# Designs tried in a protein design run: designed miniproteins, single chains, continued (2). Part 76

Each design is a single chain, and the fold is of that chain. pLDDT is the mean over its residues in the fold that is shown.

## One batch from the design tools (miniprotein)

Design m6642
Fold by ESMFold2-Fast:
Structure m6642 (fold): chain A 85 residues (1-85)
Amino acid sequence: SKEDAIAELQAVVDELLAVLRELLRRQAAATGALSDAQIAAIVAQSEQQRAQLIAYAQTLSTAEVQKINRALRERLARARAALAA
């Protein structure tokens, strides 16, 4: 259903953002290149983009949302691989 597709979109985006936040934290700790304020700003922007993506997905068909979910799952797998390295 469309409701299930949107729920999966929300879940996969949340997982992707969590992995990317951890990668960013590790990079910042290793290099000192990003301040806490800069990290907070990136996180806030990412959360706003999440809300916009979900709103846009509500205008799409179930099949189109499922296609986005597949693409994001592939991105999540790559992000997790980077985190494991």
Scores: mean pLDDT 81

Design m6643
Fold by ESMFold2-Fast:
Structure m6643 (fold): chain A 74 residues (1-74)
Amino acid sequence: SREEEQALLKEAYDRLAEAVRAGASAEELAAILREFLAQNPDASPVVKQALENAIALLEEHPELFRRLLEHELA
């Protein structure tokens, strides 16, 4: 369900928020998302796409996306 998808996305982003507060780099944040995807192989295509897009943004625009995460999650 969409509610289950949103709950899973929130869990992923909560892990990112903790890492951002700890001073994690964009590379470390991308690794956290990759690990989350590996731990949730049965996640819906919508969730997988959202997290893969976040990984791509962290790799393509590391400083900008990290600041957006700091603003939204911390």
Scores: mean pLDDT 80

Design m6644
Fold by ESMFold2-Fast:
Structure m6644 (fold): chain A 89 residues (1-89)
Amino acid sequence: MSEEALQAILGVLNSFDTDRDGTLTYEEVRELAKSMGVKLSDEEIDSYDKDKDGTLTYQEAIDLIKDIAKKNNIDLNKLRLGDSVVLAP
């Protein structure tokens, strides 16, 4: 992943991390995925939660975003421009 794409993703993650604690709840991860036009189940999110603490670190969230983008043919650079949401009805 390019440094620019990583910084864009970090900016998006920071906007969903309301407490600024460096972690995302499953609900925040679902909302982020929904902004990309993708619906995630709690079971899919749990698979990225390596610590099983009910939250994702920014690194785990980045890994999840990269994986769903690849599976759904979403260009991560377009996430910065909001183009990924154009795929939603």
Scores: mean pLDDT 68

Design m6645
Fold by ESMFold2-Fast:
Structure m6645 (fold): chain A 64 residues (1-64)
Amino acid sequence: SNNDIIDIMYDVYMIMNDPNVSDDDITNTINMFTTGVDMSNDNGDDDTSSVMTNMINNGDDIMS
């Protein structure tokens, strides 16, 4: 379900807005979500990885 990905993205967004969290911690968290999805080895996860990449790029626009 796409809802799980949206929930993960929201959690990442909340972490990105926490001034106590470093940019490295944010990047590592995003990588862990992306890698975890890829490691599940389902064909649907390829689409999930693309969505996560686009959301990371959109996050920069929101924070700009």
Scores: mean pLDDT 59

Design m6646
Fold by ESMFold2-Fast:
Structure m6646 (fold): chain A 80 residues (1-80)
Amino acid sequence: LEELDEELMKLLGELAKIDPETARKILGDLQERLAAIYAESQALLAAGVPEEEVRRLFEERAEEAIREATAEVKEALKAL
């Protein structure tokens, strides 16, 4: 997670120098996705789903969201 986050932040920083609007959109979309994943995880915990299962689902979905955002930044940089 830390390695993926570091790469993503570096790429977003590069994109923000060239196309700050697209960089802000990608970051905003990712933050919204992560907030939704967190809210769903809280709802699952409240519903009695085991903490270990919720943690695994959160990690899988968060990693996927970060991976997709990283790919989107790379595509935006390629298009320039």
Scores: mean pLDDT 81

Design m6647
Fold by ESMFold2-Fast:
Structure m6647 (fold): chain A 77 residues (1-77)
Amino acid sequence: MEEIEKARKEAIEHIKKMAEKVDPEKAEEIAERLASASFADIKAAAEGLYANGSEEDKPYYDAAIEHAKKAEELEAA
């Protein structure tokens, strides 16, 4: 349970870092929305930000997806 929430927070933090470079206020709103979102929505948010971002965002995108997958695996176990 706590490990799932930790993985969710880590995924959201990396998504927030991607969004923060574009719009800090919107990054805060996205983080709040994703705190209670499904892992599918978290992955979709990372994909959307990366699609509209730059190559420099790839490490944040990869980390967000990996943490979201880890949370899904922990929930399935």
Scores: mean pLDDT 78

Design m6648
Fold by ESMFold2-Fast:
Structure m6648 (fold): chain A 112 residues (1-112)
Amino acid sequence: KEDILLKLEQIRIFAEYLRSLFKDDPEIRKLFGEIAREADSAIEAVKEGNYDEAIEELKRMKKLIDELVSKLQEKRKTASPEEQALLDRIIEELNYVKKMIDDVIKELESLK
């Protein structure tokens, strides 16, 4: 079993790393930054035993990921083949992160 805090830390690091790759896309950079910030807030809420707040922050993070995936799919339409391959990989990783968030929400709800 991985610790909930470790999973949230991995999501935060992943979002900050991807934010650094989108230097010329202010909207995409903003969304990755918001995801990282929500992950940090969820970490603090979990540390404080405020599981309801953590769950709400994780639900907001899922909505931000959905918006981000939508924007990446739009960017893909005008991208080069090499950029399309990179964007497809990022979208796949973001969908995996959404599943990790669902697992964390379920684990947190079991602690209430």
Scores: mean pLDDT 85

Design m6649
Fold by ESMFold2-Fast:
Structure m6649 (fold): chain A 109 residues (1-109)
Amino acid sequence: MMEEIERIIEETVKKVRELVEKGDFEGAEKVILEGLRQLREIIRDPLEFGRLVNEFMLRVMEAATEAAKKSEAVTEEQKKELEEKLRNMKEMVESIERGDELEEKLRSL
């Protein structure tokens, strides 16, 4: 189970990095939401989920920020859009005291 959690995080981070380097921020958002969905299915304890989700979002934000800085395809305007999307996602994840909000977002994928 812990190996599966790390695999989900690593695969999500890798895909987000690749998509951000290509300027596909919408695809990156979908991949992050899918990773969160998979983690929620494995981690049934809300407190453990919240703790791991904070680590997950930190890794994703670091990878996305680095990919955007290295990308020739990403403009200054697009970097601002990415920062706004990541901020909104972090706020959504931090509000995960209500599982319904995460479920609603996952259904809109």
Scores: mean pLDDT 73

Design m6650
Fold by ESMFold2-Fast:
Structure m6650 (fold): chain A 95 residues (1-95)
Amino acid sequence: MVSVSQVQEVRDALLSVEKDPQVQQQIQEAADLLIDIAEGKLNPYKLSQSELGHLLDLVSLVVRVALENEDKISDEQLQVINQIHQYLLGLVLGR
């Protein structure tokens, strides 16, 4: 899984390009949950299917925002987002 600093850098980059307050709140929620997982405060294997589904929906929104702003988001940041998305898909589909 990615580091706390990688999640924070991606969050800050996305919040710099996204101007919709509702989408900004969803980006922040995704980042907070992912940081808690990276810090070991939240065990992803203890999340319910509905909680994992919600996190996957938030990360799918993050992927969409990043792709809509790919000229302003670095390739390294896009790779981090993709790694997070694939990890969560693996958790949902492996249950």
Scores: mean pLDDT 84

Design m6651
Fold by ESMFold2-Fast:
Structure m6651 (fold): chain A 78 residues (1-78)
Amino acid sequence: MMPAASKVAEAAEVAYQIVAERGRIEKSELIKEVAEKSGVSKKTASEAIKTLVAQGVLRLEKDGKKTIVSLAAAPAPP
């Protein structure tokens, strides 16, 4: 199988740059922009965002019916 790992890493870098430039962005909009800028599928962009959240680089917050992505303000996780 072709590993998607390399594309996830590239999408993660793009996702980080977009969030860093905008401060806050809706998760669905971030997925779309990462997919467009990295040339990856929306599924791959979503996986890249999940990876950054799991690493504590990005945070997700619910704002009513929307999920907002921002840079994690917390220090390194335990």
Scores: mean pLDDT 75

Design m6652
Fold by ESMFold2-Fast:
Structure m6652 (fold): chain A 81 residues (1-81)
Amino acid sequence: AEELARRLTETARKAGATDIVVEVEGDRVYVSATVPASRADELVKRLTETVASTPGARLLRVLVLPDGDTARVFLEVGLEP
């Protein structure tokens, strides 16, 4: 969980995201981050690729909420024991 959280944080940071929050709760990892609206698709792509490349991790939910010139991206990831 901690390794995936670190990888997701680095992925979001490298994609130019701000206000990055990554939380581990039991077998779940929650990610939220802000990007310029034009960069939202790129952030989603990079985060989902990070999840897909992590053994035991499953993408459960992706939400993109537009807010003017920015977008808030949310990701929920499930972990297998």
Scores: mean pLDDT 82

Design m6653
Fold by ESMFold2-Fast:
Structure m6653 (fold): chain A 81 residues (1-81)
Amino acid sequence: MSLKEVLEEIAEILRRLAEEAGLSEEDRAVLDEALEKMVAQEPASAELSARLAEVFARLHAEHPELVEATAREIQALIDKL
């Protein structure tokens, strides 16, 4: 797979995580902005990166098994590169 295809699949996996975890509209907006920059291969601002880290910290605290399963799925995609 191309890097672009892998990044798009990672974005879909993370959006599925957000739906399954029941992320707030505000947290989903942060995730979507970060994923758009990732797929476009553009750098995220320090503010966006900090907000994304807060979203993932909450996700891991509230849904650790779901986050771990998602991380393994993403790692399997990266390993195909």
Scores: mean pLDDT 81

Design m6654
Fold by ESMFold2-Fast:
Structure m6654 (fold): chain A 93 residues (1-93)
Amino acid sequence: SLTAEDESVKVLKAGDTLTVSFTLSDIDNAEAQAQFTDVKTGEKYQADVKLEKGEQAKVTASTTATKNITSDILATFADKSGNVARKLVTIEA
C-alpha cells in the first residue's frame, strides 16, 4: 500500500533540500524513480532516491532547490513495476 501523507514547509529557498518519505508495502523491486513537480507550473526537479526494504519498504526522496520555490510540490514515486505513490508538499506563503 502507498501512503498519501501531506507535508507543509514554510519556504523552500535556493540551496535548501526537500526530503519526503513514503511507506510502501508490496513494492516489487528496489529500482525506483522519484520526481518533484511544481503543481502550478509543471516544472520538474531531479530527485535522489534511497529505498530500504523490509516487511514495509521505506522510500526517501530528496532534491536540492536551484531557486526559491513558492508553489506546492507534488512528490511522485514510481517503481519499475508501475507502482506509484504521490505526496503533496504544501509551501506556506
Scores: mean pLDDT 66

Design m6655
Fold by ESMFold2-Fast:
Structure m6655 (fold): chain A 99 residues (1-99)
Amino acid sequence: SPAAQADAEIASMQAVVDAMKELIAQTNGKPSVLQKTQIEMRAIAIVTTAWLLAKTRTLSPEQQARLLAILNEVIDILEQIGSSTENFKKAKAEIEKLL
């Protein structure tokens, strides 16, 4: 069903967030330049997927809340590693308007 497919896409995004958290934990919060770049690339992919999902599907309130939680987790991860979050916060605000 469309709902089950949306749930699977959201779960896939959460798995990527969990993998980013694990990578940071393994580096004691000090990822290398290449590891930081990898985290930033994954963050861009999550935001792009979230934007596409919000634009192309009608999401339940529970799915919307989970999607916004994932975007908040991505922003928190980027802040933790000292990456710029300005564009990600703007993207979250734009995605929220589509929900």
Scores: mean pLDDT 89

Design m6656
Fold by ESMFold2-Fast:
Structure m6656 (fold): chain A 99 residues (1-99)
Amino acid sequence: MKEEIRKLMKELGVPEEVTEKVLSLIKDEKIVEAVKNLIKYKYLGDEEAKKKIYEMIDEYLEKEDYESLSTIEKIAEVLGLLDISIYIGVKVLEKVMTS
């Protein structure tokens, strides 16, 4: 689980402090794929990974999986991906306000 992310971050030269913060936030294997896409978007500028993360966010919103969304948002903040963290925050607020 966490070893796949640790390996990817090591291959991309991510600082160990950032790696440990990201890994400490991962409590469920279901978000591993989302985290991999966040890392690829951050360090490789991978636009397909960015598209994939938005698709995953929308899927978690439909399922009302706010725990996964909160975790992805925190990891995006650690990685400095403010566009992703703002998107999650806005979408969660919209969903709650329409209840």
Scores: mean pLDDT 83

Design m6657
Fold by ESMFold2-Fast:
Structure m6657 (fold): chain A 82 residues (1-82)
Amino acid sequence: AGFKEIEELRKKAEKFIKLYEEALKKNPSEKYKKLLKKAQEVLDLIEQVYKLGGTPEGVQLLEEAKKKIEELEKEIEKIKKE
C-alpha cells in the first residue's frame, strides 16, 4: 500500500523535472528555474522517505512531499489558465 503511493509521488516529481527542463531549453525563465528546483527538492524528500522507512520522521517527510507535489500541480494549472 505505502510503497505504491511513494512510487506514484516519485513518478510525478520526475515528470515535473522533465517538463521544466524541457521548458527551460526552449525559453530560459526564472519562474521555470524555481519550479525545477522545487521538483528536485521533492525528489530528494522522497529519497529520504525511502531511507527512513515507516518511522514517524519518514511519515512526516512523506506528507511534506505530498504537499509540495500539490503545490507544483497548482502552479501548472495556473500556467495553463494564464
Scores: mean pLDDT 78

Design m6658
Fold by ESMFold2-Fast:
Structure m6658 (fold): chain A 60 residues (1-60)
Amino acid sequence: SLEDEIARLEAQIQQLVAEIRAVLDDESLSPEEKRERLRALREQINTLHDRLVQLERQLR
């Protein structure tokens, strides 16, 4: 269902947000490595968020 797809996307976004926090807290990573990993994670979140918004509009 659309609700199940939305729930899965929300769970994936939450997982990526947790990974962002882990990267920020990881003192073993260089500033450059952190910036590159954070950029990739934010791009993934943006893509999933756009899909989430599209699915939510279908429910209205």
Scores: mean pLDDT 86

Design m6659
Fold by ESMFold2-Fast:
Structure m6659 (fold): chain A 90 residues (1-90)
Amino acid sequence: SEAAEKALELAKEAGMYLLKGDIEKAKKLVEKAKEYAKEAPDNEDVKAILDLLEKAIEYYEKGNIKKATILAIAALLRAIGALLDLELEK
């Protein structure tokens, strides 16, 4: 799905910006990814990755940088894995 691939690409970028400490850029990328995710509602990877990113942002905003970083890494790795799986199916 093109929508799922776009959502995963944006989620990957959001995770990268969270790891760089750019929370506002990450939040914008997550909202854009959510718009593409609406076109692929049954994609469990997109759903799980966006949940991890939203939790990471919440922990950053609460000052729990350690938990935020762990969740951002988990989301980034899962997004990379899902994108690689899509490439291998081609």
Scores: mean pLDDT 86

Design m6660
Fold by ESMFold2-Fast:
Structure m6660 (fold): chain A 99 residues (1-99)
Amino acid sequence: VDTARIRALFDQILRAAQELALAAQQGDREEAIRQAERVLEYATQLASLSTNPALAQRLLDAARRLLETARQGAPAEEIIAQAQEVVDAAAALYQDDTA
């Protein structure tokens, strides 16, 4: 388990999710999609380092759902709620792999 890399990827997911939430609140659909794509990229890397397949799958499913929702131009509250689910899934995976 690469603890330093897992921590760095978790931090990147947090940052991208925060930027996504801000873009969604501002109605910036293009930036929201861009940040959602970054979330999926980092989530895919974090999931690949995980020793817990169930938590890895939860993170990937949440990140894919978030990107789809952002691409559909869903309301800001829905995008923010799904971004929070990605953060929660990433936190669960980070805690499991670093405990």
Scores: mean pLDDT 85

Design m6661
Fold by ESMFold2-Fast:
Structure m6661 (fold): chain A 55 residues (1-55)
Amino acid sequence: DLVGVLTDGIADLRTERTTLRDTARKHPEDRPTLTGRVDTLDRDIATLEARRAAV
């Protein structure tokens, strides 16, 4: 089930994004680097959501 696989992938990326945000709050010295990673995850999530919508 392609929709199921994409949904699981999106959920995993959203979980990683939440973890990075929590880490950025606890470690302000790493915040600029972590913000860049969150931006990359947001783009990856949008790409997978677009692929899921196209199915």
Scores: mean pLDDT 83

Design m6662
Fold by ESMFold2-Fast:
Structure m6662 (fold): chain A 95 residues (1-95)
Amino acid sequence: MKLVEELARKLYYQEEIDTSGVKEEDKEIFSEEDIKRLDEILKRYAGREATDDIIGAAGKVAKDENLSPEELIRRLEREMDRLMIAPLVEAVRKV
C-alpha cells in the first residue's frame, strides 16, 4: 500500500513521476472510463492531466500492489483527499 501513498503524494505535490520500468501493457489495464475518472481526480486535486506517463506509472503500481484499476483509482482519490485535508486539520490543532 505504500506505493499508492507515494504515487498520490508525488501527483498532489506535482513532483516528477518515475516512469522507469513502466511497460506499454501497464497503460492498457485501464478502460476509457478508468482513464476519464483518473483525469478528473488529477484535475481536482493536483491541477494535472492523466498523461500517458501518469497512466503507465499508475498501472505499474496497481500490478505491483495486486490492485484492480478501479481499486487503485479509489485509493488514489482517498489519499489525495487526505493530503488536501491534512493542512486544515493541522491548522485547527495549533489553535
Scores: mean pLDDT 77

Design m6663
Fold by ESMFold2-Fast:
Structure m6663 (fold): chain A 55 residues (1-55)
Amino acid sequence: SRESRLLRRLGEALGLSPAAVRRLLEQHGADLAIAASSETTERVAIAELRRVLEE
């Protein structure tokens, strides 16, 4: 699914397991289904989480 693909891509980009990515999204308040709905929302979610992890 797109959600599974997003979790994998975020995990690879951030060096985290898919389970850790899911927890991070939940803590950030991100809706995984919305984030995975398009390429644009995926890119925004990746950029947002990178910003959170850098701070």
Scores: mean pLDDT 69

Design m6664
Fold by ESMFold2-Fast:
Structure m6664 (fold): chain A 130 residues (1-130)
Amino acid sequence: SELEEEIIKELEENREKIEKALKEIFEKFKDKEEAKYALIFLAIGIAARGVEALDEIVETILKHPEEMFARVKEGLSTYSPEMQELIKRLTDLAIENPEVGVEMLTALVLLSVQGEKALPLAREVIEKNS
């Protein structure tokens, strides 16, 4: 879809800024579950506000982690088991291999924008980077 291509292009054009944001998140959150929730919140924020809001989203993650964790945990509980499994795999890969962090985050953003319509693309991203 045109929307999918536009999102992929926007995140790729801002790769260096996103890599810096991911580094700040991983340096702040040493606990794997907390880092996972921070990544999911970042993806939801970009999906809602675009990459131009990146710095503001990161500031929220770093300054208000408890509220952010509660919101993400509640949101995840409403998703299908298939969506939850792919989100877990994408976040696990981003934390275990930061070099593919932008690819994993892009798939999370697409899942946040399109829901289950993005499942095939999310699976492809995992297969190519695992």
Scores: mean pLDDT 87

Design m6665
Fold by ESMFold2-Fast:
Structure m6665 (fold): chain A 68 residues (1-68)
Amino acid sequence: DKELQLAKRIAHEALLEAANAGEASLEQAVRAGIAVNKAKTPEEIIAALEEEGLLVAARRTREALEKA
């Protein structure tokens, strides 16, 4: 699914930005990245980021998907 793959790319980019900004620990980023890769829908991707407390990354991912 092209939309799902795009959502995963956006989420990984947002997660990398959060980690580089010090908004996420390495362990938190790894767990979130694994959950994003296992997600089967864009909604599950956003939920995976929110479950790890990465609210900024989740918001950025949601906004980018709405613009796509």
Scores: mean pLDDT 81

Design m6666
Fold by ESMFold2-Fast:
Structure m6666 (fold): chain A 95 residues (1-95)
Amino acid sequence: EEPLDDETHREAARWGAANSSSPIVRRLAEVAAKAPSEFVYKVAEELEPLVEEYKKEIEALPEEEKRKLAPKKLEELYEIMIKALEEKVSPEELL
């Protein structure tokens, strides 16, 4: 798989910031547009174990609880990523 070059990645992030209907997704895209693409990928990679943990928690729940908890857990992950990118620190330092 070919990774996007830094300029293409920044352009996609700027587009997402301007055009996303979700405030948290717009905030994430705006912050990602200001960071090097390599750092954004590193932060996402370091959050992968937490993403897997949240998936397991959600999958263990009844359908009604999944519908309520899944959006909250997704926003929580986005908030951690935003803070890591803004503070320019590892997600591990925020946990």
Scores: mean pLDDT 69

Design m6667
Fold by ESMFold2-Fast:
Formats: C-alpha cells, structure tokens, sequence
Structure m6667 (fold): chain A 81 residues (1-81)
C-alpha cells in the first residue's frame, strides 16, 4: 500500500542522498494525488515542494521531506479510515 511505502521511506530517509530524498517525496506526492483524486493539487504541491527545497540546505531539505511525508501519511490514513 502507499501507506507502507511512506512508512518505509520515513524509516530509510536518512540513508538516501538529498537527490534521492527529493525524488522519493515527489513520487509519493504524485501517487497521493492519484489516491486522493486530486492530481492537479498534487502537481501544485510537488512544484511548491521543489521550489522550497531549492532554497534549503541538505539538512533542512531532510526535515522538509519528513514533514511532507508525515502530512501524506496522515492524509492517507484519513482516506483509509
């Protein structure tokens, strides 16, 4: 499930390169958009995430990635409830 993928990524996030972290979050945002039925909203969220991440250090990007992944996890749990 997408929830399991988000949890797995959160557990392994610190082992990934900054580029791998960004790519993984963008993939999950796209899939979340499909599951939620809002692919346009997900595309906007991905663009905002990319723009914000470009202004941050690698350490700050990791924190941002964790925040975004937790937000996706919460939204997915609400959809499956």
Amino acid sequence: SLIDEVRALLAELDTLSPEEQLAAVERLLARWGEVSGDPAGAARARAQFRALAATLSPEERRVLAKVVLHDILQALEELEA
Scores: mean pLDDT 80

Design m6668
Fold by ESMFold2-Fast:
Structure m6668 (fold): chain A 88 residues (1-88)
Amino acid sequence: SALERALAALDALEHHAIAMVEEGRPAEELVDVLRQAARHYAASDPVLAAELRRIAERIEEYIRKGEPITPEKIRELFAEARERVLAA
């Protein structure tokens, strides 16, 4: 189903995002990955695309504020996205 595909995409992206953070990759690269994923899903799954854009925007906000992006923060953002996708 579309829901199963959206949840699988969120799981895969969360795993990749946590790995990028743990490897010390620039947070800006994580934003780019999430924005690219949002563009990819925009036509087929606009709810998933909107949630991926929201995560990217929250990460950009942390960068602007000089707040550390931790695996725990990534898990929280993706948990919120999963709840919204399930409620859609």
Scores: mean pLDDT 90

Design m6669
Fold by ESMFold2-Fast:
Structure m6669 (fold): chain A 90 residues (1-90)
Amino acid sequence: SPLDKMIELLKEFEKELIEHRPEKAEEIKNEIDGQIKMLKENFPKLTKEQQKQAFKDLKEWVLDLAKEYNLPEEIIKKFEERFEEIIKEI
C-alpha cells in the first residue's frame, strides 16, 4: 500500500540521517518514529485528498529536516523523487 511504502521510506530516511549525524541519533529516532506513529493511527481514517495532502506535508517536513542536517543534495533529491512516486499512487 502507499502507507506501507511511505513508512519504509521514512525508515530509510531515518537511517541515512543517523549515518550522517550519529550524535543526533536519539533526536532523529524520536522525531521520525513520531511521524510514523501519526501516519499509522490517522492515515487510514483520511479521504484520498487528505491522504495526498498528508504525504505532501510529510515530504516538505522530511526535505526541510534533510536540509537542516545538511544531507548531500543528491541524497535529498533521491528522497524527494521517491516521495513523489508514492504520492502518485494515491
Scores: mean pLDDT 87

Design m6670
Fold by ESMFold2-Fast:
Structure m6670 (fold): chain A 79 residues (1-79)
Amino acid sequence: MTVEEQLDEALERADELLAELDKNPNPTPMQKTILMSRVLAIESEVYLVEKQNPNLSEEQKKKIKEIRKKAEEILKRLK
């Protein structure tokens, strides 16, 4: 899998979490815990991609920033 494919998959997972929250805006405490673990997994994957690939393109760096921004939005919605 290319770095671009890994980042596209991480972005898709973040978008899926946002869509899930839009469908269920009042998740239970247990659901919030599960959603929290899922978003932290996305952030961990992005961190490893960046750490393993010191020569990322500017486009790839921009995509990482977009994923992180969406992850932060999810975390804010989970309180």
Scores: mean pLDDT 84

Design m6671
Fold by ESMFold2-Fast:
Structure m6671 (fold): chain A 87 residues (1-87)
Amino acid sequence: FTERELRTLKIMQMILDFVESQPSKEVTVEEALEYALSTNNLSDEEVEELKLMLEAMDSDGDGVIERDVADVLKEIVDNVLEALSKL
């Protein structure tokens, strides 16, 4: 993993934590991206990559992040980052 890829994973972890913190609310792709932009200083390239990843979590195309998909991705991201911290 490059430093850029690790940074993207860390930002995704924060977004997924944000989605998990809103259990009674639908989180939109736009809302998640706005949260990432408000909490991080992102380059144009990072914004483009995050937008694509967030759109991938909108599997039914309604503009809302699928919570079940987000939960699975959070587990994967957390496990990957934990494994990398041990290397």
Scores: mean pLDDT 75

Design m6672
Fold by ESMFold2-Fast:
Structure m6672 (fold): chain A 64 residues (1-64)
Amino acid sequence: MSPISIVAREGRRLGMSSRSRRAMMDAIRDGPSQFPQAVRIVGQEESPDQTRRATRTMRRAFSM
């Protein structure tokens, strides 16, 4: 599966906002330099637990 597809699917499964999902997908598309910004955006929109799951998902996607 493509990294972007995995991130989009996981974001939907967790009930994350469209903004959070977009930030995660942008980080995967644009590379590691966008990762800190994506984590900040997700952290502002979502709970700490969801932010931790999102961060883990993005790290896994970067490894693909």
Scores: mean pLDDT 76

Design m6673
Fold by ESMFold2-Fast:
Structure m6673 (fold): chain A 68 residues (1-68)
Amino acid sequence: RADALEAMAERAEKEGYTDVAGSLRKAAQAERDGDEVTAANYTVSAALLAVAEGKFDLAREIVRAANA
């Protein structure tokens, strides 16, 4: 899961969505630390930010990465 979240963060950053990327990197770090609640909270924040930017495909992939 952490590696999938990092991959989504790199994608968001390349597309210019640095706020989405930041939340995804924090989610990935929380997953590595074993803090599933913090990881879920940052993943939800990243998905909501992607929706706000009109990036519905990115938001969908973020949710899938969190549930894998």
Scores: mean pLDDT 79

Design m6674
Fold by ESMFold2-Fast:
Parts: sequence; structure tokens; C-alpha cells
Structure m6674 (fold): chain A 74 residues (1-74)
Amino acid sequence: MTPEELAERAARAASDGMGAAGKLGDSEGKRRLTEIAVQAIQAARDGDSERTKELAEQAEELARELKAELERAE
């Protein structure tokens, strides 16, 4: 997988998590997702596939946690 594809994965996860964080009123979660997405884009520009992959996985995990929290917050 290219660094660009990994950055795209991070951006998708951040977008998904951002919706959940917004509904939860979690400004810290929104900030963290934004930071991860920006760092993933930068790592991809630097050609660092390993770093970009770690950031994509971190964004996916955080998005999953936020979505699970939102499901419980009915």
C-alpha cells in the first residue's frame, strides 16, 4: 500500500470519527482526529509508509471507539 493510500485511509477514518465526536460534543476527540489526519498527510508527503500506516490505524481505532460510545449514548 502506498503512503498516499494510507493517508487516504487515515482521512476516511478521521471523517467517520469526526461525525461521532461532533454528536457526542467531544471537542478533544475532534482535535485528536484532526491532528492524526494532518500528521498522516505529512508522513505520506515525506514518503514514510510505516508512520502513515501507524497513523491510519490510530485514526481507525479512535473512530471505532467514538462510534461505539455514540451507540451507547442513546
Scores: mean pLDDT 83

Design m6675
Fold by ESMFold2-Fast:
Structure m6675 (fold): chain A 59 residues (1-59)
Amino acid sequence: GAEAARRAAVRAAIRRVLATFGPGLSAEQVAKLVAALFPEIDASLEELVREAEAVLREL
C-alpha cells in the first residue's frame, strides 16, 4: 500500500545518505540530511530518526 511504499522510500533515502556521507553519522544527522536532500518524502523528523535508528541497528 501507499504507507509501505512511503516507508520503503524513507529507508532507501537513509541508505543513500549513509552510502554518500559514510560511517559515524548519528540517527539525528541522517534524519536531518534526508529531510534536506529528499524534501518530497512526507515524513516527520521524529519518524526519520526512528527509521534511521532501525537501519543503523541492521548494519
Scores: mean pLDDT 81

